# Designed miniproteins, single chains, continued (2): the designs that were tried, part 37

Each design is a single chain, and the fold is of that chain. pLDDT is the mean over its residues in the fold that is shown.

## One batch from the design tools (miniprotein)

Design m5263
Fold by ESMFold2-Fast:
Structure m5263 (fold): chain A 82 residues (1-82)
Amino acid sequence: EEELEKELEELDKELLEKILNDPEFALEVALYQGENSSSPLGRELGEALRNKDIEKVKELRKKISSTENQFDENIIKAIEKK
């Protein structure tokens, strides 16, 4: 029971670290979330990411959330590199 809770915490930490340290993985996660968004702005963000429109991504992100997305910088770097 206590072991199960520790395993879940470790999985969450590993996923977060991967998102922060792997720009390509962060981009894939963002694309998946955008495509499956119920929000019109979220869907537009997903389409902009698919089209690699960095300027549109930056504009839509500012409109969608005032909460900092920790992998946003990595997503932008991944788009610029590809």
Scores: mean pLDDT 57

Design m5264
Fold by ESMFold2-Fast:
Structure m5264 (fold): chain A 89 residues (1-89)
Amino acid sequence: DSAREILRLAGEAVEAAHAGDEEKAIEYIEKLGEVVRNDPRLSRESKEEVEKYLEEAKEALKKGDWDTAQQYIARAVGIALRDLRESEA
């Protein structure tokens, strides 16, 4: 289930960022992006929006702005989960 995997990867990214492990946090963000890109239920528009927010999250991590990174990860997850829910309805 992509929704469960997205939530797991987002949680891992946030935990890595909180631990100061930028490299691992970015790795989990990239894996989250791959899950989103590979799910055919997600619209092209949602995939593009998620990718934009995940890139913003990586930039925030590189600047040591953990709170901003977490906000962008949360926005990306929200978009993906909304689109997955709409595809089931």
Scores: mean pLDDT 84

Design m5265
Fold by ESMFold2-Fast:
Structure m5265 (fold): chain A 67 residues (1-67)
Amino acid sequence: MTVGTVTGADGSVGVGVAPASAGGSEAGLKAMRANAPQAPGTTATVTVTGPLGTFTSVVDGGSMLPP
């Protein structure tokens, strides 16, 4: 199981959980984005914690979510 957080442009934080066997990070990221607003051209930091530890990625909101 994968647990992650994402910080939106307004400082909001979302948390998502997804099963690793079903593309866990992607499902978790979708859940996190529902709780943390992201705008085109805004950078969001995604932190994912799972059985293998914690890892982070920096993503651009505009490239992840088309309007």
Scores: mean pLDDT 48

Design m5266
Fold by ESMFold2-Fast:
Structure m5266 (fold): chain A 106 residues (1-106)
Amino acid sequence: MAKKIVDLVRAGKFEEAAKMLKKALESGNVDRQAALEVRILALEAVGVKDFIPSELIVPADPEDVARIALAALYIVMGKKEEAKKLIPTSKVFTLDRKALEEALKN
């Protein structure tokens, strides 16, 4: 599952990737490494360049990392209201949150 979500994002299959990531979140079975990789790819797809490096968020809850990734995928898909509901309030994601909030204003 984890590797397939990464491959879907790289292929531009954002809707399929978002559906699989949402199911992983609902089941509580979020793979940390896959969540970190999908987060980077999804933020890049939104056009975000200023986000916290993966090394600094390794201690973060993998479900919150996956929520950042899913929010970015929803922004790419034009689902801005769904994206807003997913953004974590944790201080570790302050740069990610600001970048996603800026993307939501466009």
Scores: mean pLDDT 77

Design m5267
Fold by ESMFold2-Fast:
Structure m5267 (fold): chain A 74 residues (1-74)
Amino acid sequence: RTVYSSVVPGAVPLTDEDLRRIAEAAGLSVPTFRRTLRGILRGEEVPLEHHRRVVLALEELGYFFTADTLKDLE
């Protein structure tokens, strides 16, 4: 199922510095991280490896998605 908004600004304040930290933790470049995150938010098909890395990095650094988004994509 697609979700309208799975990440809220108050829960995931994505400044350029935050994007760099999360992308590095995920082992992805910032552009790849941004593309993957947007795909996840829209429920689009993204490479599962990139999807998992993004989710784990967000949670490790204190950011997260809604549970519905994670369930639908896995």
Scores: mean pLDDT 63

Design m5268
Fold by ESMFold2-Fast:
Structure m5268 (fold): chain A 99 residues (1-99)
Amino acid sequence: GSASLTFTVPESGTYSLLAYNEGTATVTVTVTDANGKVLGSTTVAPGSLGVVTFDAKAGETLTVTFTTDSGTTTVSVLLTRVRDGRVEIVGSGKVTVTA
């Protein structure tokens, strides 16, 4: 099955999506823009942190899709950027994905 979160980009720049898989099932995390273009994707094993880094434009809506083919898992996410030498959290969320 799949689940999704959406984030609106405040400023153009480079972003990192951090996805922590709290569960026991492997999850695939895919970031797409408003036009359906895949900006990045990663597979996150149970108990692991996945990172997807991409460039995004101010005002665009990103869709983060989480998919698993087995079991149920919970994924915590942070959308981050670096500004003035500091890591800023731009968005956060948590989803449960069931096969």
Scores: mean pLDDT 86

Design m5269
Fold by ESMFold2-Fast:
Structure m5269 (fold): chain A 90 residues (1-90)
Amino acid sequence: AEEIFFEALGRAQELLREAAEAAAAGDYARAIALAQEAVDTLVRGLEEAARAAEAAGDEEMAEFFRRARRIVEEQGQQVIDALRAAQAAA
């Protein structure tokens, strides 16, 4: 379960680094697309990790991954909305 999460986290971190570079360059369309891909990658990884934890009988870890997914969706939406607002202001 944890391995699935760490693989998704690593991919998402690379995508967020590229998104930050794009935003710094004023390429908000690219930054938004990369940030969305990062959020989608983390959400999917957390869903798969939660299912793996449930299958292993680890209900505490399954609940942890489900809560983390909700936080990632909420915070990810805020970041994407902020990038869209920056694009509109540019």
Scores: mean pLDDT 85

Design m5270
Fold by ESMFold2-Fast:
Structure m5270 (fold): chain A 60 residues (1-60)
Amino acid sequence: SMEEAIKRAREVAERSGNPVMIRLLEGAIEAIKLNEKDPQGLKMALKVLEGYIEGVEALL
């Protein structure tokens, strides 16, 4: 779900301790909020966030 993806993104950002990774994940979370009323934009923003979460986790 959206809330679960946002929570996981924040946990991964905190674990990374890396300013670049934190900014990428925070930007992706903000994109979800900006697309809250656009179903197509929300789906795209979620896929981007999920990709960033997986990418950052792979580096941990």
Scores: mean pLDDT 84

Design m5271
Fold by ESMFold2-Fast:
Structure m5271 (fold): chain A 93 residues (1-93)
Amino acid sequence: IQNERRGAEAAIEGARRVMRGDLEGARRLAEEAIEYARRGDGPQETRDDVLGAGEAVLRGVDAAERGDERQAAAYATAGAVGGIGALFQAELS
């Protein structure tokens, strides 16, 4: 469960970095979230939520790199919301 918590935190921070235009930092944090989801030993649903949050942040980075600010914001929001949800699940476990 500690890996899921760290992954959720990475996804939330990655989403913030997409919104600030730090796309390199956001990509690294999204990749960390995905790696933490893969290394997780908690419930599959929590691991899947962390994975989804990290993937959303990566899509946000890709959208921002293409200059699609609306899609970048939408994916960053999805990553942040997913990460927050996963973090609550991990903390309650």
Scores: mean pLDDT 83

Design m5272
Fold by ESMFold2-Fast:
Structure m5272 (fold): chain A 78 residues (1-78)
Amino acid sequence: SELAAKVLEAILSLGVARGQPITIDEIAEAAGLTREQAKKAVDELVKRGLVKKDPNDPNKYTLVDAEAAVRFIAELKK
């Protein structure tokens, strides 16, 4: 998904390390998307195992694997 690529690039550009949580609103702002668009993209990334929803905070997400995220973006830019 084009939205998933934009969201993942935004997360990486914010310097979010593995295990460091980031809010959906920060992701949306960095990606230039609405909150609704960002949520759709993040749900796709969660299904792919690239991002994980924080179990204690429904507005926060964690990058699971930065290497896999970089590879995913590279594949989408072909």
Scores: mean pLDDT 77

Design m5273
Fold by ESMFold2-Fast:
Structure m5273 (fold): chain A 95 residues (1-95)
Amino acid sequence: SSMEEGQRALDAAKQSLLEGQQLVKEGDKLYKQGKIDKAKELYEQVKKGLDRFLPMLDKLMEKYPSVKEEFQKLKDQAIELKKKVEKKLEELKKL
């Protein structure tokens, strides 16, 4: 059913966002260790991933209206993660 397909798409999207959050935490640890270039690489990887992920969520929300509210919450979390990563990358440019 479209509801079952929507739930599978939502679960896959949640896993992708969780992976992005874990990469940011790894980048934060590398930054604290003075491994600036490695931290920057992980933040840039997450930013590129989110730039692809956000338009994909918009399409999934249109395709699966039954889980649209859950996709909206996921989108809000992804937007906040993107803002956090962009701020970290801006701070790294000043070093």
Scores: mean pLDDT 90

Design m5274
Fold by ESMFold2-Fast:
Structure m5274 (fold): chain A 65 residues (1-65)
Amino acid sequence: SEERKKILKEIAETLKKIGDAIDAAIDAIKEEEKKLGRKLSEEEKREIFRKAFTEAAKKLGIKVG
């Protein structure tokens, strides 16, 4: 029971961190669009998302590939 509670808490904390990293990546896309004064292409969005998500995930202690 105690081991189960620890695992569930760990999963919940990891999911929260993933959500925070996604939010940071979306904010990075919006900020870049503001700086450029235009919408990004799908390829540009993917690259910025990938970089911003990876950096945010590292700062939050999530191991990503």
Scores: mean pLDDT 82

Design m5275
Fold by ESMFold2-Fast:
Structure m5275 (fold): chain A 71 residues (1-71)
Amino acid sequence: GGAEEGARKGNLLGAGAAAEGQASGDPEVARQLGEEAKRRAYELGGTEEGARAGEKSAEDAMRQAVANAEA
């Protein structure tokens, strides 16, 4: 498990959190879901490198999913 696996899992977790956050209509709930997704991505990374890659990927995925859904 390297940065690539961490990033892939982070991407999936972030996209899911963004979708749920938008469905809730509540910015505070969206923020909490985003923070939770980043934490899970970090934990699943296993190493600091994988964890950082996962966290960044989750954040990027959340931003991208929100932008795409609002287009």
Scores: mean pLDDT 70

Design m5276
Fold by ESMFold2-Fast:
Formats: sequence, C-alpha cells, structure tokens
Structure m5276 (fold): chain A 65 residues (1-65)
Amino acid sequence: ERKKVLLLAAAQIRAVAAGARVKLEVKGDEVTITLVDDSPETRAAAEEIGRFLEEKLGYKTTVLE
C-alpha cells in the first residue's frame, strides 16, 4: 500500500513534468485517470500512466476524457 502510493505520486509527477495535465483519483484498487485537456500529449501521458499502474501495480485503471 505505501509503495503503491509512492509509485502513483511518481507517475503523476512524470505526467506533470511532460506538460500533460491529468488528475489521478484512487479508490481502493481502482484508479481513475481524468484528462484535463483533450491534447494528444495529455492523452498519451494518461495511456502511459494507465499501463504503468496496471502492469506494475495491478490496479484497475479507467481513463476518462
């Protein structure tokens, strides 16, 4: 659980550093990634975060907008 929180923070920081604007909401074992902008960069960052969370941490991810 602590490691999951730290890795989520790292993924969010990476998205922000890449100029992408996404919101991460954690509810138990589910993570909702909300796109703030419809830009290709934001969408690509959200997809990368989703893959990371699913493959490395076993979360169920949902990308919204």
Scores: mean pLDDT 71

Design m5277
Fold by ESMFold2-Fast:
Structure m5277 (fold): chain A 61 residues (1-61)
Amino acid sequence: SLSDEEIRILFALVEARRNNIPLREMAEQAGLDPKKVSEFARRYPTTEEQLRLLGEALAAR
């Protein structure tokens, strides 16, 4: 399962890609660690995968 921080990171990744915002800028705007955001983008590189993980995590709550 994903932590609240991990869910926020995945949501930020999806929003950054939809709005064509650089990951570093989105991380700063969302108050997230840019390093962790970059690591998550590498681990879950596609928007489809990111949305699937978010949907599963949110449905489990």
Scores: mean pLDDT 80

Design m5278
Fold by ESMFold2-Fast:
Structure m5278 (fold): chain A 82 residues (1-82)
Amino acid sequence: SAKAAEAEGEAAIQALKDTTAESVNRAAHDPSALDTEYQKVEQAVADLRALGEENPLVKERLFRAADTALSAAKKAKEQLEK
C-alpha cells in the first residue's frame, strides 16, 4: 500500500541519516577509519537509491535524501582529510 511504502521510505531515510552521523562521528575519533566509514555511507546511499528504483511513489524523495547524505559525507571527509 502507499501508506506502507511511505513508512518504509521514511524509516530508510532515518536509517541513512543515523548511519551518516555515526560514520562521521567514528571517523572524527579515528582518522584511520575514514575510508571505511565513508564506504559505509556510500553503501547506505546505494541501498536507498535501489529502494527508490523499486518504488516510484517515493523515488524522488529517496534520491534527494541519498544525494543530501552523500554530499554531507563528502564534506565531512574533506574536512577530516585536512
Scores: mean pLDDT 83

Design m5279
Fold by ESMFold2-Fast:
Structure m5279 (fold): chain A 112 residues (1-112)
Amino acid sequence: MTPAEQEARDLGRGIRDGILYAAEHPERAKEIVDALANVFRDGLLALGGSPAIELATDEAVEAVREAREKNPEIGRYIADALIATLKAVGEADPATRPATQRGIERLREVAA
């Protein structure tokens, strides 16, 4: 695994852990998710147009699937926040759009 792939996985795992924590604390979920969305955005922008963006996004998508199974409303809120984050990343760096658009589609599927 390259250092960039490892950094992407570490970012994705951190976001996953935070998503699962938010699902366990519905009363705080909005604040936790908003903070996680900011971390995810900044992390993805730092990774740039590298394949690492897909690795980080894959971890987030699976975490949203698990959160939705436990609490559909919280899962949907998390998915919407991450979709907004991926849109912002794709707007800031057009080279990432293929990866961010695929991530958005996966998030919409798991949140439906």
Scores: mean pLDDT 82

Design m5280
Fold by ESMFold2-Fast:
Structure m5280 (fold): chain A 74 residues (1-74)
Amino acid sequence: SSGLSQAALSLADQAENGADPQHIASQARTLAQQAQKLGLPQSVVDALNQAAQYASQGDLKKAADYLRQAAKLS
C-alpha cells in the first residue's frame, strides 16, 4: 500500500519532468496490475489505468494527476 503509493508519486514526478510517455504508460499499467494483485480498491486500479491511458496519448499532466489520485486512494 505505502510502497505502491510512493511508486505512483515517483512516477507522477517523472511524468511532470518530461519522461517518455510510453515509459509512464507502461509503468502505470504495471502498478495497476500490482494494485489488483494486492486486492486494492477498484478506484485505485481505475486511476492507474486512466494514468496509463492519458500517458499513452501524450497527456503527461493528466497522467500525473491520476497517478497522484491513485497514491491518495492507496
Scores: mean pLDDT 86

Design m5281
Fold by ESMFold2-Fast:
Structure m5281 (fold): chain A 113 residues (1-113)
Amino acid sequence: SMKEEMEKLVREIAERATEVLSSYKSHRYDSAEALKELAKVVYDVLSKRLKEEGNEEAIENIKKWYEKFLELIDKKDAAGVAALLGKLQEQLLKGASPAEIAKELNKVAEEQV
């Protein structure tokens, strides 16, 4: 079911994010490195699901969010980074589909220009 697929998606992101946060806490990553690895986790997990669904437009949407997230980290734009993370959290808590997450993430990324 869609509910089971969404629960699996959230679990995969949470497990991989926990590993990144553990590396940050152990001083293996600095803040920028941890944020870039978190963005990569989200991009990898969502891109894989969207490829399985054949949704090329949504793959482009998540790629644009990922590229903007990396740009904002490099610019040290803490407010922009927080906006992109906040939208991700909002969509995950809402139980949005991978395609809906990608669309809303691209929308918030476009608002940072």
Scores: mean pLDDT 82

Design m5282
Fold by ESMFold2-Fast:
Structure m5282 (fold): chain A 70 residues (1-70)
Amino acid sequence: MSNIEEAKRILEDSEEFKKRGDEGVRTLDDAARRSTSPEGRDVLLDAARQMRQDIDKYTKDSKSRVDSLL
């Protein structure tokens, strides 16, 4: 009943979140490559790294929630 449908929703939301997050990371990586300032480039690369970690955490948390429902 509700657990299977909730699990499907969590997976769909996780995929959408990852897609949007990956676009954000790509934007930051592109900005870093265009930066002429070493300090500015490092800040953008750090932001991209943090965003990748947040996406990874969200994906793992979503999987854990799905596993708990099934």
Scores: mean pLDDT 82

Design m5283
Fold by ESMFold2-Fast:
Structure m5283 (fold): chain A 85 residues (1-85)
Amino acid sequence: MSMDEEDILQSILAAIAGKKLGEEKFQEIWEEMVEKAKTLPSSAENTREMLKELQDELIERAKPSEAEIEEARARAAALMAEAAA
């Protein structure tokens, strides 16, 4: 599978972290990473690992609150349930 609950949770946490840094900043950084990923030779694994590293960096920089982390976890679970339905 392309994404598990853990991956979705990390993505949501990164989105929240990016929003704390600034909506425009988040979009810029995200697009920059996507463009860089497009330049990568062929490895889907490289793209996934780079994405996870970016997500972790955003979370580290913004340091989401406990409430934001809990909200992200709830959203990840809901998205997984919807995707599975």
Scores: mean pLDDT 70

Design m5284
Fold by ESMFold2-Fast:
Structure m5284 (fold): chain A 96 residues (1-96)
Amino acid sequence: MKEKVKEIAKEVAELAKLQIDAFEREHGRITDEDAEVIAGTIVDRIKTLLKIKLGVSDEKADRIAEKVRPAVLEAVRNRDIEKLYEGVEKAILEEL
């Protein structure tokens, strides 16, 4: 269980870094609107990975991902990939 949760946290943290780097390269900065788009992409990926890697129900995956959304958004706004990783791992473990 813990290893699969770490894999999910790592994958979404890597995706977040790629999205942040791409948006900064294109726009010169991350706006609040950009941060919401990036956070939405990360949250959707969390839902997918929870279902595929952990076999959780759609309802449970949606609930966990929505609970993580504020932490993801704040981490994206602050460009804090380490905090994103830690926040995602913690929230998934607390809900499982």
Scores: mean pLDDT 84

Design m5285
Fold by ESMFold2-Fast:
Formats: sequence, structure tokens, C-alpha cells
Structure m5285 (fold): chain A 81 residues (1-81)
Amino acid sequence: DLIRKVAEVYKKYLPTSTEADVEALLKKLEEEGKVEEVEERLRKEVKELKENEESILASLPVKEDQEKFKEFLKELEKIVS
């Protein structure tokens, strides 16, 4: 369920995929036995984003983008914790 929840956060802040794409991806990952591997990679990626939050915010020239990134990261942290 972690992959689906992460995809929903991405869809909300960075829309790049549909619900159908997520269901197809989950089925493929389950068939390949890679769900746990992808979940661990997602948790690591979110942790790295959190550790680099200040640097990422400093690289964003627009305050609205900075606030959106903060919200995006907070929602990801809630899912991976």
C-alpha cells in the first residue's frame, strides 16, 4: 500500500500518472517479488529528501514552489513513517 500512497502524493503535487497506472505497476511488482525492494527505496529517498530539505528549498527561486515542496515532503514523511 506504500507505493499506492506515494503515487497519490505525487499525483497531488506532481501529476504524472493515473490510478490505472499505479494498479498495473503494483501487480507487476508483486509478480516480480519487488514490492519490498521498491518500498525500501522509497523510504530511503524520502529520508534523503528530508535531510536535504534546506538545500532543495534554497534551490527553488519561487516562494510558492518552496511551500508546495514543504507540503509534498510532509505528506511523504507521514506515509513512510
Scores: mean pLDDT 72

Design m5286
Fold by ESMFold2-Fast:
Structure m5286 (fold): chain A 130 residues (1-130)
Amino acid sequence: MEKIIEEAKKLMEELAEQYRETNRFDPELMQKAKEKLSQLSREERLKLLKAFANSPDVYRAMVGVLLMGSYVSEQPDPELIPYFIAAANSPDLDVAVAGVNVLMTNNLLSEEEQRALADRVAARLQEELS
């Protein structure tokens, strides 16, 4: 189990570094990370995902939020909703967009709550581009 945790963490670190350098994710590397995470217990997987999502490093936070979103789309887990809400309210706009997208794509909140968060992030995007 320990070896699988270290391998999953390494793949997540590689994704964060790749995103920092290229502003994109390699689909093969994302798939490898998802497959390695799927070999962990729920507790170990959530521990690792939460550690990344809560990282002060925005690139690690992005990886955590996106992989947590992939997990929730396959295995509904209400425990993770507060993490996506926290991401949607992130001072980093890319993390906020990712959080809103996960909440909307997986219908994790009411339509009214999802629209309010989406409108707030859209307003932030408009202000930055203006």
Scores: mean pLDDT 84

Design m5287
Fold by ESMFold2-Fast:
Structure m5287 (fold): chain A 75 residues (1-75)
Amino acid sequence: SSRDEFLARAEELFREAVAQMQADNLPLDLQRQLAQRFGQRVQELLADDSLSADQKVARLRSWMEREIARARAAA
């Protein structure tokens, strides 16, 4: 289903983001804050039935890239 496709791809994005944050030696508190906001963003995108799975993944990826950049600047 579209939901299952989005969730599987969101999980892959999260694993990649965690690996990147760990490679950058970001503080654990920033990693935890980003993980919490990621979960919230996934739920927001799941609630938006106007978006396709591809559109949801694209928005989630762009959001994650911006959040990691902000976390790097804050560290």
Scores: mean pLDDT 85

Design m5288
Fold by ESMFold2-Fast:
Order: structure tokens, then sequence, then C-alpha cells
Structure m5288 (fold): chain A 96 residues (1-96)
């Protein structure tokens, strides 16, 4: 399922962040977003995805400036936003 694939990519991103592999973390988060975009998303879920994409963009900018602590916090925020989007998507599937 697209939700299960998104969860796997988020776990890869968490591991990459712990190892300070920021490019790999960004790639995995972008793949998670692509899987979630294949779902019939609510406006609330779409907003969470957009906020995650913004945090990934900010992290890329921070990395270009060698601001690694800031980039890490922005990527951790993106992970939290995507996990919340998955929780809402799973809850909405149970109500249908």
Amino acid sequence: SNIEEAKKEIEKARKALKEKNYDEAIESLQKAIEYLKKLDLSEEEKKLLLEAEINIGLARMALSLKMYDLAEKQLEEAIKLLEKAIELAEENLKKK
C-alpha cells in the first residue's frame, strides 16, 4: 500500500538523519511524499504535506550554508508532519 511504502521511507529517513546522511534523508522524505500524493487526501492532509515540503526546502538551504543543526531540526519537523499526515489518512480510511 502507498501508506506502508511511505512509512518505510520515513524510517529510512530517520536512520539516515541519525547517521548524518542528510541527502539520503531528504531523498527518502521526498519518496514518502510521492507515495502519500497517490492517496485521495483531505485538505488537512494536503496542508501537512505542503508544510513538510517547505521544511525539506529550508533544510536544503541550511545544508548549502553548512548549518547542519538547523537542517537536522527542519528534517525532523518534516518527519513529524508526514507521520501526522499518515495518522490522519489511516483514521479517515477507518471512517469510510
Scores: mean pLDDT 87

Design m5289
Fold by ESMFold2-Fast:
Structure m5289 (fold): chain A 106 residues (1-106)
Amino acid sequence: MLEEELKEGEELLKKELTPAEIELLRIENELSELLAELLKEGKLTPEEANELARLISEFVELVRKGGPQEEIEEVRRKILEKLKKHSEEAAERVGKLFEEMLEAAK
């Protein structure tokens, strides 16, 4: 459907969600902004950024559902490992955001 309609729906959902769900979405948005920054710096290709965005979405979904810790750690590790190849500093920043997400989902 239209990107404008999708964005509008996303903003409305944020306002109607629980505080914990709002925090998870906020952190996911910060992660997306970090990926955009790495693209801007030329440290990620668009394809690498898309793969990382998909993994981040899977991580958020697992945390939101209260999924198995092993699956959450597997996805987290894959994301951080890929980021370390391009920027160790970015991997550290993402690691902190993941900890914030786990705290928000408690």
Scores: mean pLDDT 73

Design m5290
Fold by ESMFold2-Fast:
Structure m5290 (fold): chain A 90 residues (1-90)
Amino acid sequence: MSEIEKKLKEAQLEMTRLALELVDDDEKLSEEDMEKIIELLTSKFPEIREQVKKLFQEYLDDDNTLSMGEFLELLGQISDVIKEHLLANA
C-alpha cells in the first residue's frame, strides 16, 4: 500500500468510526455531528477545510441532517479531495 493510500484509509476509518459513534438509531447525523467530522478531518488536512465544508453543505439544504447512507456517498467525494491534496504534495 502506498503512503497516500495508507493516509487516505486512516482518514476514512477515523471519519467513519466517529460517524458511527454519533449516529442515532434512525441512522442520521445532525449538523453538529457533521461539524465534528469536519473538525477531525481538517485537523489532519487544514488546507482542504473549505472544500470539505462545501461538500457537506450540498447535503444540508433539506433538514440539516445527513443519513449514514448519504454520509458514505459523501465520504467517497471527500476521499477524492484528500487523495488529490496528498498527490499534489507528494
Scores: mean pLDDT 75

Design m5291
Fold by ESMFold2-Fast:
Structure m5291 (fold): chain A 79 residues (1-79)
Amino acid sequence: MSELEQLEKELSTLSDEELKEALSQLIGLAEQAKANNAPQADIERILEATRLTIDFIKEHRPELSSFAEEAEKKLEEIE
């Protein structure tokens, strides 16, 4: 099973508060990885996980859509 498939399954078990925390942590990890010139593969993996989390929230937790949109803007600044 791919890491992204496993992440999506984990996201489905999280509360709204846990989803917000997870997304914030992923954005922070992406910023740190880019700032530290981490291997491109590691940066890409974090960015993919972050985007999957944003898409999951928009699709399954529409009440958090504004939070997901703000995270998407931050992700674009990191990319």
Scores: mean pLDDT 78

Design m5292
Fold by ESMFold2-Fast:
Structure m5292 (fold): chain A 82 residues (1-82)
Amino acid sequence: VSKEELELEVELAMAQIQLAVLKLAAPRLKPEEIPEALAELERLIERLRRIKEEAKDNPELVEQAEEAIREARELKRELEER
């Protein structure tokens, strides 16, 4: 395993943790907190897209990044509907 591969795995894991925290916080968000949460989700989606592109030769990492992007987009849509 190269240092670059390990860095991508760590970055993906950190992004997945951030998404999990946002999902746990979502039901408890006050109306004034939603815009900040949406901005955080947009940054997270951008980071996940970058990770996916950099990991393109690793099908496992690509699949995990795609799943995280799907979940983040779904959460973003839910928050935008409030």
Scores: mean pLDDT 85

Design m5293
Fold by ESMFold2-Fast:
Structure m5293 (fold): chain A 109 residues (1-109)
Amino acid sequence: SPKEELRRLLEEAIAFFKWAIETIETDPDRLVEVLEQAVGFLRGLVVALRKYGVPDDYIAEVERILKEFEELLEAIRANGGVVTDEQREKAIEVLKKAIELFEKMIADL
């Protein structure tokens, strides 16, 4: 069913973002690579969520998370590609917020 396909997509999103957190915590040098992958994933996810008829409020929350990652990547580039501890902590916090949002979306299915 469309709801089962959407649930699977959101579960895959949660798994990817959990991997992203673990990867950043174990190898901080991969933060930029991981965030670029997260941005690409979220852009594709927004398109899929619209196709599945997910409420606009949820799509807007995903787009807000996407913007936070894009702004963080721009800040890192402005700092010559050097990642601060504060930026790393912020990346992990935003990744955790994304997981919580996806879990809430699954609960509301």
Scores: mean pLDDT 89

Design m5294
Fold by ESMFold2-Fast:
Structure m5294 (fold): chain A 89 residues (1-89)
Amino acid sequence: MKSLEEQEEALRELARELGVPVSTLRRFLVLLLEPGISLREIAERLGLSVATVSRARRLIEERDLRPLAVRLSTEEGVRLLVEAVERVF
């Protein structure tokens, strides 16, 4: 399995290859974990073409970046929880 550092570098390189901001590609990875989501729906949510989303999905699978997607989904969940707590207290 690729190290976390290798996965994050591969993500940055993929963002450069696709001409997409790294922040947009991170959202794409999180969306790939949603059950039943289509590539068209991902494209609409991110403001990208279906061709770009299809290419990104193939490259993510080829470069074994799915573990990074799981980590990013967990970290985003924790961030939202912290923000909610800080807003109330």
Scores: mean pLDDT 71

Design m5295
Fold by ESMFold2-Fast:
Structure m5295 (fold): chain A 92 residues (1-92)
Amino acid sequence: SEKEEAREKAKELWEKAREKAAEAARLLEEALATGDEEKFREAERLLREAYELAREAIRELGKVEGEEKEKAMLAALDEAEAEDKAVLEKLR
């Protein structure tokens, strides 16, 4: 069904988001240990991509769970991204 396809797509996108977030975290740890500015920028890029994939996953899930849940999850994700950006600015 269309709902099953949306749930499967959401799961795949969420899994990809988590993988990119994990890679970003690893590169950030290396950048902080070595002072490598290029690795820091790459970590920021991967984290941004992870948040975008997570938003796509939530939008797919919203097709099944409804607009109210989609809105709440997107708001929570936006807050998490803002906190991560604040931390990264301090670590620069």
Scores: mean pLDDT 88

